# Designs tried in a protein design run: designed miniproteins, single chains. Part 6

Each design is a single chain, and the fold is of that chain. pLDDT is the mean over its residues in the fold that is shown.

## One batch from the design tools (miniprotein)

Design m186
Fold by ESMFold2-Fast:
Structure m186 (fold): chain A 72 residues (1-72)
Amino acid sequence: SLEGIKKGLDRQFELDKKAIEQAKKEGPENVERVKKAIDRRYQEMLEFYKDNPEIVEYIKKRKEELDKLIDS
């Protein structure tokens, strides 16, 4: 179901936020590693869901929020 997919994406988003927060405590090299891992996973998710516009937009909005957290 779409609700099940969105719930899974929300859980992953919360884990990614925590990973960014921890990496920021450890230093800029760790932030760069976490950024690369997030970039790769979200690119793979966008490719997997490419034929579902609603899920694509949901993923993109979460990636935008993660990018803002990394840049702050």
Scores: mean pLDDT 88

Design m187
Fold by ESMFold2-Fast:
Structure m187 (fold): chain A 91 residues (1-91)
Amino acid sequence: KEKLKKEALEHVKKGEELAAKKDYEGAAKHFIEAAEKYEELGEEGDAEAAFKASVAYEIAAEMYKKAGDYEKAEEAKKKAEEMYKKALELE
């Protein structure tokens, strides 16, 4: 549990660093990794983690749009919507 949260946060930090350097595709990949780790915690019933997964997927979608990868952006947006719904169901 703590390991997943720590790894997710490390991916968020790397994603933010890469986005600042305008490496939007690299940033998106790290936000996806963070979102997937938060998603695992959400599946275990952590509503806050499910919400964080939704946010990370939304950020990844915006990063993919900036990189010109509209297909991956749409996929990430759909996952964000799914995780937001799960977070509401867990509350």
Scores: mean pLDDT 86

Design m188
Fold by ESMFold2-Fast:
Structure m188 (fold): chain A 57 residues (1-57)
Amino acid sequence: SDVQKEYRELTFELARADLERITKLSLGEKLSPEEEKEIEQLIKRLLEQEKKLRALA
């Protein structure tokens, strides 16, 4: 449906922003425990969004 298409497009845009954030956090210096936790939470959120999209298929 059109709604599913729009949701996928928005989800990909948000996923790209989150991946860019993860990349920036991982650049240069050694990650702090707080930064590692932030990355874990971002990945978990992205995986949950993907699962929801698959359930709608």
Scores: mean pLDDT 70

Design m190
Fold by ESMFold2-Fast:
Structure m190 (fold): chain A 94 residues (1-94)
Amino acid sequence: MEEKIKKLEEEIKANEQDPRAKGLFYLELGDLYYEMEDYEKAVEYYRKAISYFRKAGDRPLEAVAYEKLAEVYEKMGKTDEAERWRQRAEELRA
């Protein structure tokens, strides 16, 4: 996993001017930390992905990132926060 994380960090630096690409790499980092059950880091990277997808104007990918945020908060037992992010994702898909 450390090798995948390092490669994604390098891709993020290589794509400084591409907010959509940076969002996708941050989304993958969030997924990796979620698989490792590091929910705090998963939240951090999903939030970065949301920021970059918003900058790119990519509403479908922004919605995906909010759904992943909701899943993490559900794992953390924060049901109210999880529902709030699911609602946000639905608004973006409308």
Scores: mean pLDDT 85

Design m191
Fold by ESMFold2-Fast:
Structure m191 (fold): chain A 82 residues (1-82)
Amino acid sequence: MAEEAKEAARRAIAATDAGDGEAAAEALGRAVALLHAALTGEPPDPGAAATAAARARALLDAGDWDRVKALARGVIELLDTG
């Protein structure tokens, strides 16, 4: 779970660097759902992933690419320290 969440977060960072907003939003959504599963011990919720991806899409549509990238980095940092 933790390694899958970090991998999804790294994909989100790579997608933001490539200017691929759709891939960035999907990868961040997956990273958030996998992070929640890793912290709670519950299985990943596809609805939580979709909700997080939609929120990331809204940030990207507002031009806040740096914030989406920072959120993905936050997933990696949280799992590396916890």
Scores: mean pLDDT 81

Design m192
Fold by ESMFold2-Fast:
Structure m192 (fold): chain A 56 residues (1-56)
Amino acid sequence: SKELSEKDHKGAFVGGDAYLDALEKGLSQKEASEIGAKAAEKNGAKQSVVDSIRQS
């Protein structure tokens, strides 16, 4: 999108992948969303992107 940086897009991909991996390992949706959110944040995604993953 016009207001999302390359880091936001990269962070969203990494966060989403980490979220799905956590679910596959049998973690709860709440635990998986926190893992995904932290992965997105570590990759430089802004807070709105991180928060969107937490809502998953």
Scores: mean pLDDT 76

Design m193
Fold by ESMFold2-Fast:
Structure m193 (fold): chain A 62 residues (1-62)
Amino acid sequence: SEEYAKKIAEEAENLVKELLEKGESKEKIEEEVQKFIDSLGPLSDETGDAIAEAVISVLNEY
């Protein structure tokens, strides 16, 4: 669902922001994001795309 995709993307965005505030490397951020995605199990393309867009957006700001 669109609402679910938005909520999960927001959680991924917050995770990336927290790791950036801690001064973690892009490599470490990518690793932690992948672990988060893996913890969710199989994702719809809509949810996966929303997560990817949110993560890229935050990384481009910093």
Scores: mean pLDDT 79

Design m194
Fold by ESMFold2-Fast:
Formats: structure tokens, C-alpha cells, sequence
Structure m194 (fold): chain A 63 residues (1-63)
């Protein structure tokens, strides 16, 4: 689980399609797991604003 590599991959997806709610959501989760809590939370909020449904089960234990 290389969360930095996953974050980089989703960031490339967002360079091509900045309205991809799923990519914002997955990038946010990867950042939370990497310890970048504030950036991760901001990206999860962006995903939610684009229509991604977020539940407590989708969040890592570190929030």
C-alpha cells in the first residue's frame, strides 16, 4: 500500500478530468492514510461537492 503512488495516479486522472468525483474521493483517502489529514479532508469535501456519497465506512480510522 504505497499511498503516495496512489495519490500521484489519481492526481494525473484529475489533470485530465478535474470533475471526476471518484478520483477526488480516492485521492482524499490516500492522503488521509499518508497522514496529510487537512489536504485529504479538503479533497473529500471536493468529491462530495461533485456528487460523491461519503459514509463513515469509507473513512480510514485516522479520519
Amino acid sequence: ADWRAEAAAYRKVLEADPNNAEAWFNLGLALLRAGDREEGKAYLRKAASLGQEITEADLPTVL
Scores: mean pLDDT 73

Design m195
Fold by ESMFold2-Fast:
Formats: C-alpha cells, sequence, structure tokens
Structure m195 (fold): chain A 56 residues (1-56)
C-alpha cells in the first residue's frame, strides 16, 4: 500500500543522501506525502527515522 511505498522511497532517499539537513528532510517529506497521498507528518516521521538509520 502507500505506506510501504513511502518507506521504500524514504530508504532510497536516505541511502542516497544520509547527510540531509532537517530542512531538506522536511522538503522531501512534503514531496513524498503528495506523491503517495499520506499525511505530511507521517511522511516526515518515516523519512527522519530512515535518515537516522542511514547515518549509523
Amino acid sequence: GPLEKVREKARELAAQNPDMTPEEIKEKARELAKEFGVPEQLALSILTREVARARR
């Protein structure tokens, strides 16, 4: 479903740029929310967690 696609795309984005700033993360989360029809806050939470994981 849409949530699975958001998580998959968030992992790809985090892997490509683990050094994203908080502002860039918010921007990309808004794009994901619009693309997959999910709440912006949910997309932001998912992308933030994936970026944090990619930095480990």
Scores: mean pLDDT 84

Design m196
Fold by ESMFold2-Fast:
Structure m196 (fold): chain A 68 residues (1-68)
Amino acid sequence: SMEDLEREALRLALEGLELAEAQGDEATKQRIIELMREFGRALRAGDLEAARRLIEELRKLVAEMKAR
C-alpha cells in the first residue's frame, strides 16, 4: 500500500539522516532530502513504480553509509 511505502521511506530516511549527521556528511544528508522530495512527488502523482525505485535508492544509500 502507499501507507506502507511512506512508512518504509520515512524509516530509511531517518536512519540515513542520523548516520549522515554522525559522520558529518552534508552531501549525503542533502541527497537523502532530495530523494524524499522526489518520493513525495511520486506519491502525489500515484507513481508507485517511481516510489519503489526511490525507496531502493534510499536503501542502497543507507547500506553504503553503514559499510563505511
Scores: mean pLDDT 87

Design m197
Fold by ESMFold2-Fast:
Structure m197 (fold): chain A 76 residues (1-76)
Amino acid sequence: LTPAERAEAEAALHVMAGSVYLLAGDREGALRHYREARRLLEEALRLAREEGEPQEKIDALEAALAATEERIAELE
């Protein structure tokens, strides 16, 4: 995996964990995981741009970041 792919994979795990906490009614647990996912997606996007990843991949990371930010805003 590239550094960008590793960061994206870690972000995906945190999104999944956040969703599990939210289903369990733990909004604070969900927020902690979604905030970590946002940080990792921002890092993945920066690395993808530096590594010259295709635009399709950059667009997908931007969409994932936007979705994560929306989830955080809804829980705050």
Scores: mean pLDDT 88

Design m198
Fold by ESMFold2-Fast:
Structure m198 (fold): chain A 119 residues (1-119)
Amino acid sequence: SELERRRRLAEAQSRAFGHLVEAIVAVKNGDREKAIEHLQRAIEAVREMLELTKDDPELQERYRRAIEHLEKAIELLKDPSASKEEVIDALYQAMRDLFGVEGSREEFLKAAEAALAAS
């Protein structure tokens, strides 16, 4: 049903957001392995969001871009020469595509840290 679809979408969005926040914290703490684990789980949640939004071409394109940014972040985390800043920039772009996050990267980081502290 439409109600069940909306509920499942909200649950997938919540999981994607939670794993992205955890990945950002892991990147900040230098825990690349933990960050990769959370990003892989975030990608799984976004793929569920794609399955639940087949009727919305704009959301489909945004979610596909988000997956590309998340996969790039994982690639950067596996590269010992890549900076934490490059990873955070990729994650910020993914968050903008997924949730329409506006404002500066610094405002985004503060919001992510506040969300983690509140959970």
Scores: mean pLDDT 83

Design m199
Fold by ESMFold2-Fast:
Structure m199 (fold): chain A 63 residues (1-63)
Amino acid sequence: SLLEQARASLAKGEEALAAGDATAAASGFHEAYVLARQAGDEELAKRAREGLDRALEASGSVP
């Protein structure tokens, strides 16, 4: 399901961020955000956005 895929992408983003791979983390959180929005899970989408912001700050890139 979209929700299961969103959670899997969120988990990959969190793991990448913990490992110091900000680029992989940003990709994971971005996918999680898109999938969470399609699934209608606003809480998961918010968590994915917060993760993406953290990953972009860690990479020195703030859009």
Scores: mean pLDDT 82

Design m200
Fold by ESMFold2-Fast:
Structure m200 (fold): chain A 69 residues (1-69)
Amino acid sequence: MIRLTPAQLDELARRAGVSRATARRVIDVLNRAGLDPALLTARELAELAGVSEEAARRILEALRRLTGL
């Protein structure tokens, strides 16, 4: 389960170039599905969360940096 503070969620959105609402939706999708971000491709996340593959790639990169993995 991914737990981010409001500040970490804002940092994720900023780094990924997406809105805070989009970042929250993506995290909620990952938590609901029980998926490890380290094991997901950008394409898989894009299809699951309804975002572009480019946005998914940026989100995964930012999330891995914030989680220390």
Scores: mean pLDDT 79

Design m201
Fold by ESMFold2-Fast:
Structure m201 (fold): chain A 65 residues (1-65)
Amino acid sequence: SRAETIVKGALISLFLQGKESVTIEEIVNLAKSLGVSEADARKAAQALDLNGDGVITRDEFVASL
């Protein structure tokens, strides 16, 4: 979906900037600034949060690819 593509792109950008972990709230806020609804952004981000702790690490993200 568009939301999934935008969320994944945002995560790649943040990890390339040197972040090793990103909170769901950070991803949701960034995706909202890119035109994604909060509900769609949160669903996409939660799908990538493999351990359910509200934080997505770089290692979790690459494991989901």
Scores: mean pLDDT 78

Design m202
Fold by ESMFold2-Fast:
Order: sequence, then C-alpha cells, then structure tokens
Structure m202 (fold): chain A 67 residues (1-67)
Amino acid sequence: NQLIIQSAQLHEQIANTFENQGKYQEALNNYSEAASKLEAVGEDTSEIVEKGTVVAEKIGQKFNFKK
C-alpha cells in the first residue's frame, strides 16, 4: 500500500528532524512508527532499524517497534 509507505517515509523525515535537534526520544518514537508501518506492508525495515538503534543507544534504550 503506497499510502502506508508514504506515511512511513514521513515518520522517518520527522524522526531525522528530531534527531538533528537532539530530541532523541521523539526521534525514536517516529523511527518506531516508520518501522512498524513498513513491516506491516512487508517492506524492508533494515535502514530504519539501523537509524532507530543508533538513536536508542544515545538514550540507553533498545530499539523496539513491536507493540
């Protein structure tokens, strides 16, 4: 579903913006939403997981997009 993929891309862009501002928890939340949406439609999550993992490490957390 192209609309879900576009939503995931928007969440990734929002996460990048928060990460650049040092707002790591907000960035992590948006990477999690992006990864969850991509996984739901069977798209590759590896790039988003890598970015989310880096951000999670900065705040002492593990990247988790499963609910």
Scores: mean pLDDT 81

Design m203
Fold by ESMFold2-Fast:
Structure m203 (fold): chain A 71 residues (1-71)
Amino acid sequence: SLTEAFAELSQAVRDGADPETLRAALEKALEVIEKEGGPVHTYRVLLDAAERFGFPEIAERARKLIEEKEK
């Protein structure tokens, strides 16, 4: 679920996980939100995290979803 995916991402951040683990958690959260939807602030959280941890491909995907949501 979206809640579980975000819990995994939050845990990875708290644990200081390696970049590959953080990327996997972000990709999973993005996949779940694309599938289930959610409020726009959830997409913005993913965009912020992807930008902060240096995953431009994930950030661009999140940005596109925000643009679709705000049209």
Scores: mean pLDDT 78

Design m204
Fold by ESMFold2-Fast:
Structure m204 (fold): chain A 61 residues (1-61)
Amino acid sequence: MKGELYEALEDFPALTSADLSLKKGDIVEVLKEVNENFWLVKSLKTGEVGYVPKSKLRKIE
């Protein structure tokens, strides 16, 4: 993996077409830290890319 891996702490329904929907426990790769609230990530489950709130994610050690 090229980016850092994070786990979804809770379900996140996409609010816009640019957002990525997550289920609790989904693993994502962080592609870009866009701003203080949202990161661009790729789902390892589906391969889809979209924005998610960073507060919904926990770094995998």
Scores: mean pLDDT 80

Design m205
Fold by ESMFold2-Fast:
Structure m205 (fold): chain A 85 residues (1-85)
Amino acid sequence: MNLIKGETLLAAGKYDEAIKVFEETIKENPEEKGRAYLLIGEAYYNKKDFDKAIEYYQKAIDINPNNTRAKELLKKAQEEKEKSK
């Protein structure tokens, strides 16, 4: 499963490689978009690209509006972005 490979890269701090794996997962398995968007958001958050993290967390919420984890991560990314202003 490409998601497992991406998650392993994410845990190893290989954020750009993880993002590429998750983007490939979205292309090959559109049903995994919600989970892949959440994980791409986490990769961008770890890179401190809070604008991209917010964008992808919002995409994950758009797929599953009841995803409490995605909403929590979105709030954290928004708070970090505001602190950088």
Scores: mean pLDDT 83

Design m206
Fold by ESMFold2-Fast:
Structure m206 (fold): chain A 96 residues (1-96)
Amino acid sequence: HMDVAEGYAVIDGEEKKVTVEAPRPLRVGDEVIATLEDGTVIKGKVVRAGEPGSGALARGEYKGRPVTIAVSFDENGNLVGAAIADDALGTPAGVL
């Protein structure tokens, strides 16, 4: 079972819209899939997953560069958003 939410990616200094798919419940080792507006797919493996109402971090790569996918959940555990960065920003404050 996969939840879907819209998010944003900042890659090479350019902001892009993305659609993120994550399994529910989300656990360390799970795959998160981000699809850019041009159809490019970024796959990330969850390395940190918090309690319901918190966030999770996944590590992936885009064109051979490391990217971090941060996903956010509401208090009911629904996927509500995502942010992706190619600067390897892996632990943003307040995500996990």
Scores: mean pLDDT 73

Design m207
Fold by ESMFold2-Fast:
Structure m207 (fold): chain A 106 residues (1-106)
Amino acid sequence: KSKVIERLLKEAEELIEKQKDEEVKELAKKALELIKKEKDEALALTAAEALILALEQKDEEIAKLGLEAVIKAVENKDLLLAVKVLEALELEDEEEALKRLKELVA
């Protein structure tokens, strides 16, 4: 695995341990394990970045939907979905982020 992906996964592990919401922790652990097993480096990198952004969200609903979308992208081997999740989590507008993430997990 690339050193960049290994570094991102280590950062994600540290962020997971700091989570107070148990459901966020469980979803994030599942996403982390899927990303560790992913052989497509572009998908693994994009998903790892999205995982970190989801864990950094202040809104727990956005965090949960972001994590569910990351899980869906990796399970389906869908790089485009992973990119769309990353873009949604980067939005300053929490209502627009929530709307996009709900569409992506449906």
Scores: mean pLDDT 86

Design m208
Fold by ESMFold2-Fast:
Structure m208 (fold): chain A 58 residues (1-58)
Amino acid sequence: SEELKKKIEELRKKIVETTQKMIDAYVAGDKDAYAKYEAERNKLMDELQKLIEEYLKS
């Protein structure tokens, strides 16, 4: 469970960083970068949900 907690915190940090990159891309008018970071954020969110479900079983 300690290993899972660390993975969840790492994903949380990556989600925050990726969300900031999305906002920066939006402000800069970089539609391609925005779409890239949006897709990355969505993938990280899905991974986080699966790890939380696994954590709750432990």
Scores: mean pLDDT 85

Design m209
Fold by ESMFold2-Fast:
Formats: C-alpha cells, sequence, structure tokens
Structure m209 (fold): chain A 63 residues (1-63)
C-alpha cells in the first residue's frame, strides 16, 4: 500500500539523517502529502524506533 511504501521511505530518510524535511519529501514521493509539521512528527517517531508500518499509518493520519 502507499502507507507501507511511505513508512519504509520515511524510515530510510530518518536513518540517513535527512530530518523533518527529508521525511516529508519521502512521504510526498510515496503519494502521501505531508506538511512541515507532519514531517517533523514522523521524523521524531522514526528516531524513537517506530517501524515502517507505524510510520506509514502516522503519515496518512497527518496528511
Amino acid sequence: SKAEEAGRNIKRAAERGAGAAGAATAAWDSGVPLSRAGGQKVNEAAKAGADPKELGELAEKLS
């Protein structure tokens, strides 16, 4: 699903240190539009150890 793809891409961006902007871009590229605030929240969740499924669900909730 788009959520699963977004979650994997968000986690990858966070692991690379791309920050909130990188997390938002990863979600948009996966078809889930995120605001700057949304990107910040998903980046923080990824840093806290959230899995790709959780990150994708959070991104869709915030989009």
Scores: mean pLDDT 81

Design m210
Fold by ESMFold2-Fast:
Structure m210 (fold): chain A 87 residues (1-87)
Amino acid sequence: SAARALRGAAENIEKAKTQLELEIAAAMLLIAASVAAKELEKQGKKEEARKVLELARRAAEAAEAGNREEAAELAREAAELVEKAEK
């Protein structure tokens, strides 16, 4: 599921040992968030879709800045939002 993909990306951000690993994990988060947002929009959950994309973008910006902990926290928030919205 898209929620599982987002959770996996968040875990990879948290476990990243190098800047390159962090940036790869953030890129995977953006892809997963895009898929999740599209699915939420099809369900009429447009506000949740917008918020997921915003959280993923902010997580990617934090990752690019080397702020792994902030990126992981924002990524977890995106995953939790999708998990709640898919129920």
Scores: mean pLDDT 86

Design m211
Fold by ESMFold2-Fast:
Structure m211 (fold): chain A 80 residues (1-80)
Amino acid sequence: SVTLKLTLKDGRVLTVTVHEDGSITIEAEGEVPEEVIEKAKEIAELIYKAIKKRGLKPNAELEVKEEELDELLEKAKYLY
């Protein structure tokens, strides 16, 4: 599985998990803006696909701060 743990600016955590079958679980501490959830989800999916494209088992854990989210999304889009 690919797990992205995002720490929001207020310290709350958003966890996005892409499972081995490609299904996605999102776990949020309280209400998280939809834009943030969608960016985190896209990053996790792109990393999952990038690993699978390279013939590797998708097994990764990433811890990211909200302020790094846009930079990580750009990098993930380039990798895929």
Scores: mean pLDDT 82

Design m212
Fold by ESMFold2-Fast:
Structure m212 (fold): chain A 70 residues (1-70)
Amino acid sequence: KEEEIRKILSEFMDKLASGSLTEEDLEEILEELRKLGEEKLAEKLRDFYKALKGEYNKEEMDKIREKITK
């Protein structure tokens, strides 16, 4: 489970960094997290995406990592 979550989060961050994350990609990632029982984590990722409006920088990505790791 931890490895699966890590992989999903890595994919999410890679897509954010490349600017290729679509709303459809986000929903797919959130659904995968919900299937793993990580509903609160899925909500956090949605909130971060909405707050950042697709303009992601290192500080914003670091905040996502901090919230997820802690």
Scores: mean pLDDT 70

Design m213
Fold by ESMFold2-Fast:
Parts: C-alpha cells; structure tokens; sequence
Structure m213 (fold): chain A 91 residues (1-91)
C-alpha cells in the first residue's frame, strides 16, 4: 500500500545519490511485489523487471537480472544466487 510506495520513493532518492545497493533493493522489492501480490513465479517476475530495465536503456542491469532468473529456474544454490546479486550491485 502507501507505506510500500514511501519505501520505493526513499530507495529512488538513494539511487539518485549513486547508491547501487539501493537500486538492487528497489528492483528486488518490485520482483517481490509481483510474486506476492500478483502470483507471478520468481523467474518470470525477474524477466518482466529485466524487460522494463531494457526499455529504460539499462541493458547491463537487465542482462544481470535475466541471468539471476535463469539461475533461480535451474535451482541454483543460495551461494550462487548471492554471488549474482553482488555482481548486480557492481554494474
């Protein structure tokens, strides 16, 4: 609801300040909303968000999010998923 929107606005402000961690947190929050509120499977939610990023010209981040989706679908370990998330914060 409105509280979730306030958190998103806060994260968008941190992203404008150059905080890559805040960007990843905002993206994961959007993915979580698709999964929990709209019933979308995690790999599909990640791919939908990747398409949005690609349309905004964030091609490298979109590619990283697609790799994360493929890893989740393949049943990757928590260690591999954490590595991919950390790599996403570095682009």
Amino acid sequence: GERGEAVIEYLEKKIAEGDKRALVELLMGRVARLVHEEGVAVPEALRLEARRLEEEGLLELAEQLRRLADAVEAGASDEELQRLLEEMERV
Scores: mean pLDDT 73

Design m214
Fold by ESMFold2-Fast:
Structure m214 (fold): chain A 68 residues (1-68)
Amino acid sequence: MLDRIRALYRQGLALHEQGLATGDPAVYQQAIALFDQVIDLSRSTDDFDAQALATMASVIRVLTKKEL
């Protein structure tokens, strides 16, 4: 589970960075969707690292939404 959450978080970060470079709202929306998956998966686990990743995903999700 944690390895999957980490992979989704990294993919979300890459799309967030791509959105910053291109200004494409569709890319930002894809990043938000990945961060939503990180948050959703973290709710099904008591893993501290997974919860930390969900917290970071929530922060970056807010920043990504601000660009839309």
Scores: mean pLDDT 81

Design m215
Fold by ESMFold2-Fast:
Structure m215 (fold): chain A 99 residues (1-99)
Amino acid sequence: DEGDKAFEKGLELEKEGKYEEAIEYYKEAIQKYAEAYKKNPSEELKEKAAEALYKLGLLYEKLGKYEEAIIAYKTLIEYFPDSKYVPEAKEKIEKLEKL
């Protein structure tokens, strides 16, 4: 899956501290998972997209891009309300909105 390849590359770059490059690969992963979902909907693809959005939010936080981080977390909650990442995303938004 092209989405999985992009996500794996994002994880690799994040471990190397290449946060801006990792962000671009997580964005690609989200786009590819969305394209795959349109062709064949699955709960697995939803959860993969939610995880990529959560990772994107975390990386924006590491770069001090708090508004972009909040948008990523809100997008996760809005489009993936049943995701296991929803409680963490809500907590992140509350914390970041106090800054």
Scores: mean pLDDT 87

Design m216
Fold by ESMFold2-Fast:
Structure m216 (fold): chain A 61 residues (1-61)
Amino acid sequence: EQLVKEGEDALKRAEELMKQGKYDLAIKVLQTAAENLAPVDPELAKKAREGLEKAQKIKES
């Protein structure tokens, strides 16, 4: 499904942004992915939320 594929791509992009130290951008990407995926793929949405929590924690450090 197109939305699931876009969600997978968003998760990969967020990981790349985090490696570059762009945590604010990674957080925005993960928030959007979690919201869009929740109704179509709850498991992938959960992964997006976990990534979001991790990015927020690193930013606070």
Scores: mean pLDDT 79

Design m217
Fold by ESMFold2-Fast:
Structure m217 (fold): chain A 56 residues (1-56)
Amino acid sequence: SLSEAEKFYQKLIEKMNEITEEEIARARAEGKPLDNSPEKILEIVKKAMEEVFKEM
């Protein structure tokens, strides 16, 4: 069986991918390049963590 940490990391990666796809779609709609700054990546990670904790 997977540990709780492994389950958390799997869900986190899934949510990060979802949020990244949303950001790509937004950038495309606005005609802007995707923001790949460290600050933006950290925002995506934090948002993904919050979403995972809400769904647990």
Scores: mean pLDDT 80

Design m218
Fold by ESMFold2-Fast:
Structure m218 (fold): chain A 86 residues (1-86)
Amino acid sequence: DLISEAGQLLAQGRYEEAIALLKEHLSKDPNNAGAWTLLGMAYYKLKKYEEAIKYFEKALSIDPNNELAKKYLSEAYEKLGEYEKA
């Protein structure tokens, strides 16, 4: 399961490996909102907040009710000093 494998890599701090796995999957299945959300989380953990925002917005374009993507999008905007703009 892609989501479980990528989530496990993220939990282990293996962010670059999670990114590589998620990008490979998304090249074949770009409509996987969960994969976009995990990709955003990986960039968030690397403190690449602008990239994280991009991927969370992509996840929400596919699944507007994705609460995890909404939460992390808000937190990423807060990190950039754009609090309450998410």
Scores: mean pLDDT 84

Design m219
Fold by ESMFold2-Fast:
Structure m219 (fold): chain A 87 residues (1-87)
Amino acid sequence: AEPSPEVVALYEAAARALEAGDLEAAAAHLERVLALEPDDALAQTELGYVLAKLGRYEEALAYYEKALALDPSSPLARGLLEELKAK
């Protein structure tokens, strides 16, 4: 699939926010990617990871499950989901 220039710019903004340690900004940019491309399994996985780092575990869980529904073979999404479910 060809991402739009806006989606590419949002991914780059999210990456820069993560490099700066701004987890809230990274989450906001990834949420905008998903508003434009709801079926982006990578954006769902990355947003889940950022939300887990923010302590928003139930939201992170929902995004990992959504990512796995789109790509059941994803080792990253599966591993992160299993780690989050471990008490």
Scores: mean pLDDT 82

Design m220
Fold by ESMFold2-Fast:
Structure m220 (fold): chain A 98 residues (1-98)
Amino acid sequence: MAKVRVAVGADGRVYAIVEDLETGSTFVADPAAAPLSDEPVRVRARGPQRNEKTGKALKVRARVEDLKGPGDVFEAEAEIEETDSPYTEVEVELRVKK
C-alpha cells in the first residue's frame, strides 16, 4: 500500500508525493498542470526512480477529487504494483471542483 499526497502549488501545478508504507521510501513525481475541468483529468507523472528495497519500478494509481487551488493538499491511499518498466509511474486522476 502507498499513500499519495497531492497538492496544488502557487505556480498552478499539481505535485504528487508517493510514500511506500512498507519501505518508508518516498519520491516526488514531476509536476503537471492543474486540471480546470469538472470531469476527471488524468495526470501521469513519471520518474526514473525505483523501489530501493526491490530495485523494481513502481506503478501507483490514485484518484483525488475536489482540488480547489493553491495550498490545497489531499491524501489518498493507492495500490503499488511492481513493474518491469524502466520508469516509476504515478498516475493521478484529478477532479477539480468549481
Scores: mean pLDDT 63

Design m221
Fold by ESMFold2-Fast:
Structure m221 (fold): chain A 98 residues (1-98)
Amino acid sequence: MTEEERKKWIEEAKKEFEKNKSVYDARRQALRDEILPRAVEFAREALEKWAKENGVEISPEELDALAERRGQAIADMAADLIVTGEFIEKLIKKKKEE
């Protein structure tokens, strides 16, 4: 793939994304909200395990606050990756069909 072909592909991808931005944003938000409870629980379990292995005492309030913050970051990242992945897959399929 040439550098010029890559630039054209990125520009076409941006135009396609802009046309459907509201749909992608809504899907990302819905996925984030769906993932969030599981992400918070995963973060809590990971933090508890780390604390036990390192002999660190974390208060229940600190554990909940840290789990919530990390869970939100995980949910945001996961939702973004899923939506971006679906978008990239559609672009790859379109390129193969041309």
Scores: mean pLDDT 78

